# Designs tried in a protein design run: designed miniproteins, single chains, continued (5). Part 92

Each design is a single chain, and the fold is of that chain. pLDDT is the mean over its residues in the fold that is shown.

## One batch from the design tools (miniprotein)

Design m19416
Fold by ESMFold2-Fast:
Structure m19416 (fold): chain A 71 residues (1-71)
Amino acid sequence: MIDEKELVEALVDMAAAVAMLSRKPEERFTVTDKDGTTIEVEARRENGVLHVRASATYKDYTVTRELRREI
């Protein structure tokens, strides 16, 4: 149980990091695996600020990360 939640948190952190490394003004993607893992990422760049929202669901665990960074 705890390990599964920790895995979901790691997946969310990785997805958010990928979005933060993107140089695109806007990025949105969804990945669904046959193993029941779903990852959603939305990134927007507005007025010199990068806004990232990442969510991952694995089994009954859902974790959401919202990040804001000045660029």
Scores: mean pLDDT 69

Design m19417
Fold by ESMFold2-Fast:
Structure m19417 (fold): chain A 61 residues (1-61)
Amino acid sequence: SPAEEARIRAEARAEAMRRANEIVEEAERNGWSDDELNVRLQAAADEVAAERARRLAALRA
């Protein structure tokens, strides 16, 4: 349903924000380089996008 799709997108956005904040805090604690931070942030964004796509596809199956 459109409501379920909207919920999945909202949950994915919230998850992306939580993971980004956690990664930034971990980088500050561990002295990560900007390059390492950017790689970790991109990997997390890609994972959230893939899970969002998977959940949306499952709704249409």
Scores: mean pLDDT 87

Design m19418
Fold by ESMFold2-Fast:
Structure m19418 (fold): chain A 81 residues (1-81)
Amino acid sequence: SEVEALRKQGQALLDQVKASFDLLLEAHPKSAISGIEAIAKSAIDELNAQGKASSPESAKVAEEYAKQIEAIAQEKIEQAK
């Protein structure tokens, strides 16, 4: 189903952005915050666009993963301070 496919994609993207945030904090700590914000915004915008293009149920799933990405980004930004 489209909902199942989006859940799998959302989880994979969540795992990928989390790994990217950790790499930014390790490799470029002085610029990590702006990098994390940019990656999170891009991922959230893409997920929400894909969800809205599919169905109301898919839009809700995309929003759930977008909120998780935002929460992790905020946590990593706070750790960088």
Scores: mean pLDDT 84

Design m19419
Fold by ESMFold2-Fast:
Structure m19419 (fold): chain A 59 residues (1-59)
Amino acid sequence: MLSKLTGRELEILEWLAEGKTNKEIGDILRISQRTVETHISNIFRKLGLTSRTEAAALV
């Protein structure tokens, strides 16, 4: 399942699983909060997920 994700998407998923907000993830990765939101949407689409809780459970 996680093999469908890029390295950046995996990195975002790990921080999301640790309970970080989209803004905090953006600050950590030095990207905008909006870019983080776009990546999260792509991750959810690739993995067939609908919530942050489901995404966090994969890490």
Scores: mean pLDDT 79

Design m19420
Fold by ESMFold2-Fast:
Structure m19420 (fold): chain A 64 residues (1-64)
Amino acid sequence: ATKEELEEYIEELDKKIEELKKEIEELKKKGNSKELKFEIEELEGIIALLEAVKAFLEKKIEEL
């Protein structure tokens, strides 16, 4: 992959992370049921994975 392609992936990841954070905030506004708590925890897990992928891509750019 080129540096430009990796930078584009990072930008896409940032946008997805922000969208998921907004979803979590909307779910928190709906209440505190066990089901909502589970959905929030799943989304937080997805964000953590996307942040890890972003860090990996940033490291790859430094190696180019």
Scores: mean pLDDT 83

Design m19421
Fold by ESMFold2-Fast:
Parts: structure tokens; sequence; C-alpha cells
Structure m19421 (fold): chain A 97 residues (1-97)
């Protein structure tokens, strides 16, 4: 029982670390593109590319995980995807202004 909880927490923490890394990378890249005067379409494409990489890495983590850990990983990946989507939408809006 306790060992399963430790394994789930470890998987959750690793997934959160990956998500946080991609959120930081997305923020930096989107800010760079806005500062460079890129179009909303170019910003949306860059966001889509970053999201694809995160989703692919999240899928690999899920495929390697126990069933108990898969749900925790999926939640952390979903939270990171949602946060990056918000950053992309905000950056595209700033570029359109």
Amino acid sequence: MEELKKQVEKAKNEAKKLGDEYVSRAQARLDELVAAGKTPGEILQAGADILRELIDKGKEMIEKASPEAQKAIGKEMSDAVNKITELVDEAAARAAA
C-alpha cells in the first residue's frame, strides 16, 4: 500500500517537473516571437509544435507507468497542456494588438 503511494507520488512529481519545464520553455519562446513581431498564426504554430513534443513525452511516460501512476501522470500532463494553451492564446492576442 505505502510503496504504491510512493511510486504514484514519484511519477506525479516527474510528470509535474516535465510539465513545468515545457511551460517555462513555451513562455520564453512565445515572448521571443511576440518581441520579434511574428504573426498570430506563427505564434499558434509554434505553440502547436511545443504541445506536440509535450504530448509525445507524456505518452511515453504513461506507457512506461503502472496503471495507478497513469492517472496521476495524465492529470499533470493535462494541467501543463492547458497552461501552455493559455500562454499561446495570450501571446497570439498580444501579437494581434
Scores: mean pLDDT 85

Design m19422
Fold by ESMFold2-Fast:
Parts: C-alpha cells; structure tokens; sequence
Structure m19422 (fold): chain A 64 residues (1-64)
C-alpha cells in the first residue's frame, strides 16, 4: 500500500521506530490534501519527499 511505502521511506531516512505510524499518517494526510488541490505529479512527489525528510529530522531531534 501507499502507507507501507511511506513507512519504508521513513525507516530508510532513519525515523525512530516508535514514530513510523504517526509520521506515515501525516504523509498520507498530506498526499490526500495535495491530490485534492490538483498539484502536478512532479511537484506532488517533491512535496512529499521534503515533508518526509522534515518530519524525520524533527523526530530525530526530539528523540535525542
């Protein structure tokens, strides 16, 4: 599923294991919002990638 792909990407980026479900839910929510807004596919993919990296960076900072 798309959510499983987000979890795999978040894990690859080094998200703390306990945050994976919550961060994946945030990315699913963003994906739905971008689709509703009619954002072009290329910009949609970039926005999700930037969001994933930002969420992981914040989660790592909070865990330190």
Amino acid sequence: SMRDRYIARLRELGAPEETLDALADQLVGLDDSLKRAGVPEEEHERSLDVAARTLVAKAKAAAA
Scores: mean pLDDT 84

Design m19423
Fold by ESMFold2-Fast:
Structure m19423 (fold): chain A 64 residues (1-64)
Amino acid sequence: MLSEEERKLLKEVARETIEELRKAGLSEEVIYEAALAQVRQYARYNKIEASDEELEEIVREELE
C-alpha cells in the first residue's frame, strides 16, 4: 500500500505531466499514456512499491 507521502508525489508527477501536455494540445489518450509512463518511471527510480492498478488510478484521478 502506498504511503500518503508517496501517493502525493506520484499525483504531483502525473499532474505536472498532464498540465504540460494539455498546454501542448495533445489528445487525452496521448496524455494518459505519457503521464502513466512518467509515474511508472518515477516509482521505479524512487523504489516506490505501487501496483499498475494504483498507478493507473492516480493518473485517471488527475485527468478528471
Scores: mean pLDDT 83

Design m19424
Fold by ESMFold2-Fast:
Structure m19424 (fold): chain A 65 residues (1-65)
Amino acid sequence: MSREEVVEKLMEKLGLSREKAEEIVNTVERMIAAGKSVQEIVDTLMKEFGLSRKEALYVLSLVLE
């Protein structure tokens, strides 16, 4: 899935602004590149962006597709 498709799905599904969706995608991509576990990424998204665990898992599933 392209980066733009992930951003647009996050805006549509979670009601996020484009700027916030881009920030979330950047954070996830950076953490994946750094070798962070799924649990560490989910915990970061919940703490820093106020996402629920279900929403954080949804973000991660889109980025990993």
Scores: mean pLDDT 83

Design m19425
Fold by ESMFold2-Fast:
Structure m19425 (fold): chain A 63 residues (1-63)
Amino acid sequence: DVNIVQVVGYEKGKEALEVKKLSKEEAKELMREAAIAKGKKLGLSDEEIEEAIRNVEAGMEAE
């Protein structure tokens, strides 16, 4: 489920920015890692995982 991967990625990115106080670049990397890990556990294709990551990155950049 792409939506679950997006939620997991967004929460990880937000944690990296707000709790760990990492740079946006570092937060994006942690978000990407979390999204890939969750997507693989759910059996999503690489294409679906990349779509989820793009959507989360767009949301993070809108701030």
Scores: mean pLDDT 76

Design m19426
Fold by ESMFold2-Fast:
Structure m19426 (fold): chain A 91 residues (1-91)
Amino acid sequence: SKVERVEEYLRRLEELKKELERLLEENKDDAELKKEAEITLRYAEELIEEAKRLLEDPNVSDKELTLLEFRLLAVESSVFVLKRKKERKKK
């Protein structure tokens, strides 16, 4: 159902938020990575609030679901890149 899709996206966004918060905590001395992680975290928080709003809307459109999914994938990609940058700096 549409509700189950939004719930899945919300769950994934909440996990991404926790990963971003961990990146910020573990990299307090890396100004560049911290700045990128804070920007991505802000965007993830905005998407969490949007997903929560969609859960309360019985008339959610397919277009709104597609846009939320696209934005979620963008956050996942950003987190992946940030994790890869962190791994390279430990060598």
Scores: mean pLDDT 83

Design m19427
Fold by ESMFold2-Fast:
Structure m19427 (fold): chain A 60 residues (1-60)
Amino acid sequence: KRVPLEKRIEAVRLLLQKKMSQQEIAEKLKISKSTVSNYYREFLEMNKGRPELLEELKKE
């Protein structure tokens, strides 16, 4: 089943804030740990030229 965009954004946000482990995020969102890791990697690659977006997500 396709993961909604909202869950993908939430997973990345939680990873950037470092408030939860990848395993805890995966359990909360009901997806695999590898999926969480892939979302984070894709987000970083897409936003390499926009560091302000990463900092904004870390703050929230």
Scores: mean pLDDT 69

Design m19428
Fold by ESMFold2-Fast:
Structure m19428 (fold): chain A 99 residues (1-99)
Amino acid sequence: MEPHHPLAGEAAELAIKAGVEAAKKAETKEALSLGIAGALLGAGALFTSTYTKDGKEAARDALEGARLALEAAKLSGSKKGEELAKRAIELAEKAIAES
């Protein structure tokens, strides 16, 4: 399903997936909390990209969520989480540049 801001929405979706993958492998409270925070911020960004005209705000929130998810994935040793988070960062930065 296509959000109103496709690149920001794709970045947000990947940030959610990265945060969830990191949280699933988390062995510490810090890694778990960062993964959850990344996923929640990504969910907020996805909502903004889908239901509002503020694509740049959605992209910035997706970028922040992806950065939290990347830190969580590195702490938890989630290679899949790291790959998803890095892709989310790239898409979010592109969405910000195109806004």
Scores: mean pLDDT 83

Design m19429
Fold by ESMFold2-Fast:
Structure m19429 (fold): chain A 92 residues (1-92)
Amino acid sequence: MSEITSLIVEAMEYAVAAGGRVEARLEGDEVVVTLEGANEKAISLLEEAARKAREAGLEAELRREGDRVTLRVGGLPPTSQAGLVLSAIGLA
């Protein structure tokens, strides 16, 4: 779990460092993380987070539309969900 959340936070940090924008929100039992203006490093980190989440038995879906990337992850602990949302707010 901590590796998945760390990868997502690192992806958000790389996106912001490249002049992009980040957003994270809760939708039911899922965390939805959106990167806009994402560089390839940020996208790669989200792809790895999605892969690791699925390997851990969680629901994870990644959608890419140009430089806009959205990751949905279900089954994360509430503290991890809150941490991701707070990290995105701090980076916005």
Scores: mean pLDDT 83

Design m19430
Fold by ESMFold2-Fast:
Structure m19430 (fold): chain A 79 residues (1-79)
Amino acid sequence: ADAALADARAAGAALAEAEKRLAAGDKKAAAALAGAAIAVIGAGLQAALAGVPAEEVAAAALEGGSERGARAARAAGAR
């Protein structure tokens, strides 16, 4: 619960910042921040709805050959 809630809060803050950037006319920065926020929210929501830890969801996505899962594995393997 804590990890999903922390991720949701971080995503919410990024989305609020994206709205401020969009209001300032910085569409590129707003899109980048919104995209990052949506990715985090999507991962958290997927894990919460499935009742499965995010790591297991990521592993299943990798087996399915999803681009999202492949990116997550590369990030984990590179760091």
Scores: mean pLDDT 62

Design m19431
Fold by ESMFold2-Fast:
Structure m19431 (fold): chain A 80 residues (1-80)
Amino acid sequence: VTPIGPMTPDQRQQWQNTYQNYGNAYQLINDPSSSQDQQQQAVDQYQSSVDDMSNTTGDDMSGVVSSLNSDIQNMVNQIN
């Protein structure tokens, strides 16, 4: 899960935040003891991180951001 190309410190921080939120959402979605509200909140945090990364990276990581948004949509569909 390594981003493509060179990154600024801000881009790296946003990527790290996005990766952490992805891991949290993925774990909660695959944990049958987690509530739907907890799963939705984790996915919302992941979406927020992807949006922040998109704003920080612009076109430099548009392909990665598109893939992450697809993952979010799949997670939302899995919760609902």
Scores: mean pLDDT 73

Design m19432
Fold by ESMFold2-Fast:
Structure m19432 (fold): chain A 70 residues (1-70)
Amino acid sequence: PELNEKEKELVAKGPELVKEIEELAKSVEEEKLEEIAEKIEEELAKLNVSPIEKMYLAYLRMKEELKKIL
């Protein structure tokens, strides 16, 4: 499947965002990480966006929530 320009940009930014989240997550309890992930999944389930956009939004929301805790 062909990615549009916006999706290509999100794919390019994805790895950096994932690395930032991994570093932040090291300082947070596993149980708390699961709670945040469940909350984000519920929020995103209501959105009608592409799978790539949904994935990027999930990572962005995870980074925001982790920063609030730390």
Scores: mean pLDDT 76

Design m19433
Fold by ESMFold2-Fast:
Structure m19433 (fold): chain A 58 residues (1-58)
Amino acid sequence: SSMEERKKRGREEVERGVEEFIELLPRGLRAAELSNEEKIPAEEAFERVRAEEEAERA
């Protein structure tokens, strides 16, 4: 019984992680495209995408 509950908890954590990853995936793809186009480091591209998203939310 404890093993079944632990397996279920592990599955729920993985499913939540996948959902969070899916939410971040468009941002990651946009950053990768920007990095390739502008020839800038991925870290800088990611920060620019984050700033764009925060500006849209404001």
Scores: mean pLDDT 70

Design m19434
Fold by ESMFold2-Fast:
Structure m19434 (fold): chain A 64 residues (1-64)
Amino acid sequence: GPRREMAFLAAHIAARKALQDGKSDEEALKKGVEAVKAQFPELSDEEAREIAEKGLEIAKNELK
């Protein structure tokens, strides 16, 4: 739904920015999780991490 789509977008943008700034994959993942939790604090840590992991995967594929 729209909430999940917005959370994914937030994670993707945060991960992409971190990678462009020369951060590691782990740091980019952390930034993605932080972005999701900041916008959707009601999401569990597990859900936020799953969304952030998918956002990171897409960001890495775009930045090849």
Scores: mean pLDDT 83

Design m19435
Fold by ESMFold2-Fast:
Structure m19435 (fold): chain A 80 residues (1-80)
Amino acid sequence: SAEELVAEARRLVREAYNIYKKILKDKPEQKEKAIELFRKFVDEYQAALDAVEAGDLETARAHLERMRKIVEELKKIYEE
């Protein structure tokens, strides 16, 4: 449902932000990469919400998939 997609997007925001903050604190040499990825994440989040509001759940799911990929990239940067 639309509500489930929004709830998942919000969970991903919390996860992305927590990893992002940890990179900024613990991995300052990766700061620029983290900022670029988090900016892209915010863009995808806004696009997902816009798609949900437009009733385009297929497009919303595509943006959620891109959000998940960015979270994995942030995790990879932190693990480097």
Scores: mean pLDDT 89

Design m19436
Fold by ESMFold2-Fast:
Structure m19436 (fold): chain A 69 residues (1-69)
Amino acid sequence: ATPEEVEELRKILRDYVAGKTTPGEAGLALRRAIEAGVVDEVLSDPELKPIRTAVERGRADGAAVRAAR
């Protein structure tokens, strides 16, 4: 992903945190970041800390499942 794409995704997620968009739009933006391999870069924005925390919890659970395989 380009720096411009990263900033576009950050804007959508910041709008969600500010109550300006829906959970569906935020979920789609997060999915795009994961598929592009830039989720950590996108979520490095301090305004996105609540979303980063939720993703880190889900990632920890996913890593435990993969380790158990």
Scores: mean pLDDT 73

Design m19437
Fold by ESMFold2-Fast:
Structure m19437 (fold): chain A 79 residues (1-79)
Amino acid sequence: MEKALEAAYEALKKNRDLFTASIAAYAVLEGLSPEEVEKLKAMPREERIEYFNTLPEEVKEQIRKILVEAAKRLDEEEK
């Protein structure tokens, strides 16, 4: 969990986009290979959304939770 949160936080801090942060969190959470991560990054936006929609609800909830926490960390850092 902590590593997925750190990955999402770093991605948000660097690029400020939720999709890159969600991919970072998902990769750590599920233990994706570098090849799978590159494949997700190369997908058109609409295909990435469809792919994420096919994930188990449990995984989607975990990603959402991680993104919320990463965003909170950014807000606290900017104070």
Scores: mean pLDDT 75

Design m19438
Fold by ESMFold2-Fast:
Structure m19438 (fold): chain A 68 residues (1-68)
Amino acid sequence: EPSIEELMAALEANKDKFSEKQIAAVTTYLESLKAGESGKEALEKAMKETGVSAEEIQEAMEKIAELA
């Protein structure tokens, strides 16, 4: 399982594979998890701040994990 730091590094290396909104949403989600927030709290925060759906964030996270 990739660490939060590994997922953030994979996102940074592969920004061209994601939309600006997906990058913002995933960054908010991972930063919230790193800060000790629950997965639910991190997801709700990312959705609220960026307008990206939970499904889109999950799909982006799966793609990032494959790239890490």
Scores: mean pLDDT 83

Design m19439
Fold by ESMFold2-Fast:
Structure m19439 (fold): chain A 75 residues (1-75)
Amino acid sequence: SLDEVKKFLEEKLGIKLSDETANKLAAYLLGDEPFDPVKVAEKLRELFLKYNIPSIGGLTEENLKKIAEEIEPKP
């Protein structure tokens, strides 16, 4: 579920996200598939590479919010 992905993100990133940002990121990473931490981690790594984020320790709520705003599900 989305809640499982949100919890996974907060635990892996070590930061608490706003519900809006967490929901957008979780929906993007989960897609239409059941929660799979391996697949979610792979998508998250691809997202970090796309936005030139070298490590989890370099992430901020502001950076994650910007990413979430840019990752809209393709219509």
Scores: mean pLDDT 65

Design m19440
Fold by ESMFold2-Fast:
Structure m19440 (fold): chain A 78 residues (1-78)
Amino acid sequence: GLAKGDEDYQKGLEAAEKGDLESAVTHFLNSANAYRESGDLQKAAEAYEKMAELAEKAGSDITAERLRKKAQELREEA
């Protein structure tokens, strides 16, 4: 649900600030899935954008591009 999406999103932000990339990606993915299940496609897209930012910082430009495309597709469905 929405509350779980918000909780996982916050945990993702905290993990990213600590430099725990694996934990951050896991929490943002869980957040995106929870938002999709609750129909909040805009917030799901925001979680994908955070994953894209982490991928770009790690030097994975192709992965970042794919994640941003997923975010755009979710926004177009909203």
Scores: mean pLDDT 85

Design m19441
Fold by ESMFold2-Fast:
Structure m19441 (fold): chain A 86 residues (1-86)
Amino acid sequence: MLIEEAKELLEEAKKKKNEKAVYYAQLAIKYAEEGLLAGAYTNIGQAAYLLGDYERAIEYYEKALEIEPNNEEAKKNLEKAKEKLA
């Protein structure tokens, strides 16, 4: 469940004291609660990326692009995450 995954990332971000990841995880929870799936996916991806979980970041950016194929931010962030695994 999206809300559960965003909450897990929030807990990890707090433990690692990553302020930016905390911010994006909180936004992901908010968008998921509002039913705004593309926004939730993009913010989960950003939080995961900031926590070094590049595989999860790629997964969620790809899910966001399935909903919003022209989302330039999600495309750029997907490329950055893929570069980390190359």
Scores: mean pLDDT 86

Design m19442
Fold by ESMFold2-Fast:
Structure m19442 (fold): chain A 120 residues (1-120)
Amino acid sequence: SMLEELERLAEEIEDPQRRALLRGLIAQIKAITDEAIKAQAAEAALYIAENIDKLTEEQLMDIAVVFGALVTAITTRSPAAVAAARAALDEMAAKYADNPVIQEFLALARKILALIEAAM
């Protein structure tokens, strides 16, 4: 499964801070009960794992914030939490407009948000 691949990739990361951030994303994804949303979140995290050496610590923290907002939207099913997740995505898109790795992550994250909105 993508989660098993993510856990293997996390163990291979030599930088303890980057490894901890990826493990944090994996833990958040495991908490998702909706199979379609979980699969899309795992795909987004796999993209981050495959590009982790291209991302700064600040960029990874911003990714973790966006993931946290999406997980809050999934778990609470609150329109306010969905709006907060959308705002976080839009802020990150503006902050990293010229970063193609982050823009691709945001495209995957927007697919997660679309599935959350469809499930509400």
Scores: mean pLDDT 87

Design m19443
Fold by ESMFold2-Fast:
Structure m19443 (fold): chain A 119 residues (1-119)
Amino acid sequence: AVQITESGGGTVAAGGSVTLSSKVSGVDFSKYNLSWWSQAPGKGEVLLAWISADGSHTAYDPRVAGRATISVDHSKQTAYLHLRDLQPEDTATYYGLAQEEGGDFFAHRGQGTQLTVVA
């Protein structure tokens, strides 16, 4: 079974930076499109960043464009979201998702990692 474990959250001051990690196990990581999503308390989920299975294409939501970088480490089977210039509005639970490229396979999600940004 596909398992996703997110980490790297915590409490950070506004203007700081964080690196969130999403480790994917049980599959060939190179066959999966990977994305990072946020869910603020009482709000819906928002796609923040996406990377194609081959790493050739990335996409970012305008709210994090210019201050976020999505990357992958195939040797560790891990996707990263590097987020800088943190704002209180970035306070949310962050989820890594994995979806098989070209398949009828639904996205897999972990339990999330919580980030709190204090002014």
Scores: mean pLDDT 83

Design m19444
Fold by ESMFold2-Fast:
Structure m19444 (fold): chain A 69 residues (1-69)
Amino acid sequence: SAEEAYQRGVELAQQGKLRQAALEFGKALYLDPNHTRSRAFLDSVLANLPQEEAAKVRKEFEEIKRKEE
């Protein structure tokens, strides 16, 4: 569920695993686009990643969406 993905993302972010946290928050937003907490945390995590790493995460989200169709 979106809530489970959000909770996993928070745990990963607390461990400093920002890329993995971003992917979980993105998964939560894919399942529930109105999940405001996941959006806020995703924005925060992406702001703290190097631009190249943030771009890779965004590309992974697009690949996941494409595969789910």
Scores: mean pLDDT 76

Design m19445
Fold by ESMFold2-Fast:
Structure m19445 (fold): chain A 87 residues (1-87)
Amino acid sequence: AVATVTIRLKGATREDAELVGRQAVAAAKSIPGVSRARITHVGDDVVEVEIEGSEEAAKQAAEAAALAGKMRARSLGIEATARIEVR
């Protein structure tokens, strides 16, 4: 399965979005059964992460990535929302 996590940030620089994305990828890679996790897009106020693995691992990793990304954004004083899509 492939999961995409889109994290939207409010008033963030590209560097902030990259930091959030790196944290999300690290969290996703910690989930057993994930074969690949990577940042696919970085913009101002947005970062996208793609996760590949078994269906269960991709879902669990996407949730972990979304949570970790939002927590990192909070540590930077940035509001964040996350959307998860699994295919």
Scores: mean pLDDT 88

Design m19446
Fold by ESMFold2-Fast:
Structure m19446 (fold): chain A 105 residues (1-105)
Amino acid sequence: SELVEKIRELLEKASKSKKLEEKRKLIEEAAKLFIELYERNGRLSGEEYGLAIEIAIMAAEAGLFDLARRIVDLIREALERDTTLSDSARQSLLDAIDGIEAYIS
């Protein structure tokens, strides 16, 4: 997906940025594109769950707590509707979400 590759590029640039304001803008843009991707499909692939977790973690670490909560809420919504995940994969995603929520509390 062209959107997935663009999200990855934005997250890589954010990871390498030394300026907090630039890092935040890149994370916000990546999150916006991810939300568009989810709204189009109504579901997430395994790779897209991984991207969502990455965005939420980076948002939380950058102090974008409302954005991190929004992405976590989208992951929870996707997980509630997803019948394709193994119990192990589901539990790993829930553990990641719980870690993010604990960090932003």
Scores: mean pLDDT 89

Design m19447
Fold by ESMFold2-Fast:
Structure m19447 (fold): chain A 102 residues (1-102)
Amino acid sequence: SKEEVIEKIKKILEEFLKKAVKILEEYGVSQEDIEAFKKEFEEKIEEFIKKNENASIEEIKEAAKRLLRTMLGKAIALTDNAEATEKLVELYKEAVAKIEEV
């Protein structure tokens, strides 16, 4: 069902957020910046669910990938560390692959 697709994608987005926060913490991003990033991402996940309740499966997947790309860019902007950026990009690619398998 569409509800099962949304729930699976929500879990993928939440796991991305959890892992991205850990990377940002490991590479010395301030707690203030991490909390702001986390709140914005949580708000965007809630908006994603509400906006896509009547969308097709393909539209849901595309919206989720756009959200991930936006949040990847915001996470990368919080760090000047090349290794942190590489880990965030790898995490993004993993999350996109999981969305495509839904």
Scores: mean pLDDT 89

Design m19448
Fold by ESMFold2-Fast:
Structure m19448 (fold): chain A 77 residues (1-77)
Amino acid sequence: AKEELERIRELAEKLAEKAKEAIEKGDLFEAEIYLSLMRMIRAILKIIAKTDPENREEYEELAREIDEKIEELEKLL
């Protein structure tokens, strides 16, 4: 469970980096793909948090971190 959380965090960070690179290049289509993937991961984490009370806080915290990264990237669009 916790190992999966860290893998998801690493994936989200890589997606955020790729989204930022796409925005910097002016590739808005590619940027939107990476942002959409991040939004999907966030939605899944929020669903898991509701069904796994033992790990709920950790899933909600990661979802919040992803939300902040999405908001920062969307401000660059």
Scores: mean pLDDT 84

Design m19449
Fold by ESMFold2-Fast:
Structure m19449 (fold): chain A 86 residues (1-86)
Amino acid sequence: KAEELAKEAIETAKEKGAESPEVQELLKELFKLAVESGSREDLELLIETLAELAKLAALEAGYSEEEAERLAEELRRRLRAALDAA
């Protein structure tokens, strides 16, 4: 389930860090599922998951909550634009 993988990736990132091997493995599974299904819903879920992980990584790197949120919003916007162009 794409939603289950997305939730596990975010929770694992909060516990072990956004760049941990465990998060990378969950993202790999979510990416494979979204790409193989080709569904808009799964691709949008992947985008939301990547944006949330980017926010967590920025917070871990010492960015402010406002800066981390802006970075996540920018990533989400660019990925959605790329999806709409494809």
Scores: mean pLDDT 82

Design m19450
Fold by ESMFold2-Fast:
Structure m19450 (fold): chain A 85 residues (1-85)
Amino acid sequence: SKEEKQKLILRLIGLELRKIGLEYDIELLKKKLAELKEKLKKTTDPEEKEKLEKEIEEIEKKIKELEEEIKKIEEEIEKLRKELE
């Protein structure tokens, strides 16, 4: 029905907006990651190096989690697009 099609379109819009938000979050995390990696190259203190390496690992893990969430959203978007034509 037309009403069912409208509900699918609204869900599709919501998923596209969520994907954009997650892509933005990833870009911010990648910028922070680049800054931390540059700090690590300049750091000679072993304790500060270990702290920076841990922060880098945490950010890399978070980026991976967000990228996996985007993939799931993209799969749902493709499924909804096929239902819409």
Scores: mean pLDDT 89

Design m19451
Fold by ESMFold2-Fast:
Structure m19451 (fold): chain A 86 residues (1-86)
Amino acid sequence: KARELLSKGAGYLKKGNYEEAVKYFEEAIKINPTATSYYLLGVAYYKLGEYEKAIEYFKQAIEMDPSLEPVAKPLIEEAKKKLEER
């Protein structure tokens, strides 16, 4: 189930295993794409330093659920700043 994959991915995210977190969130999205799954995938890519991918998935999450804008938009702005420094 997509919900169980999201839970496992969140567990890996908490442990700092961001590559495994991405894997579980991608599988969850294949089964049931939700704003939450895109947001969590964005967080995992952000933690990996993959800022362009993080921005893409945060924007996808906001498009699906605009109520995520207050939490995702600051992360988009921070990711953009990190890209400016590189």
Scores: mean pLDDT 86

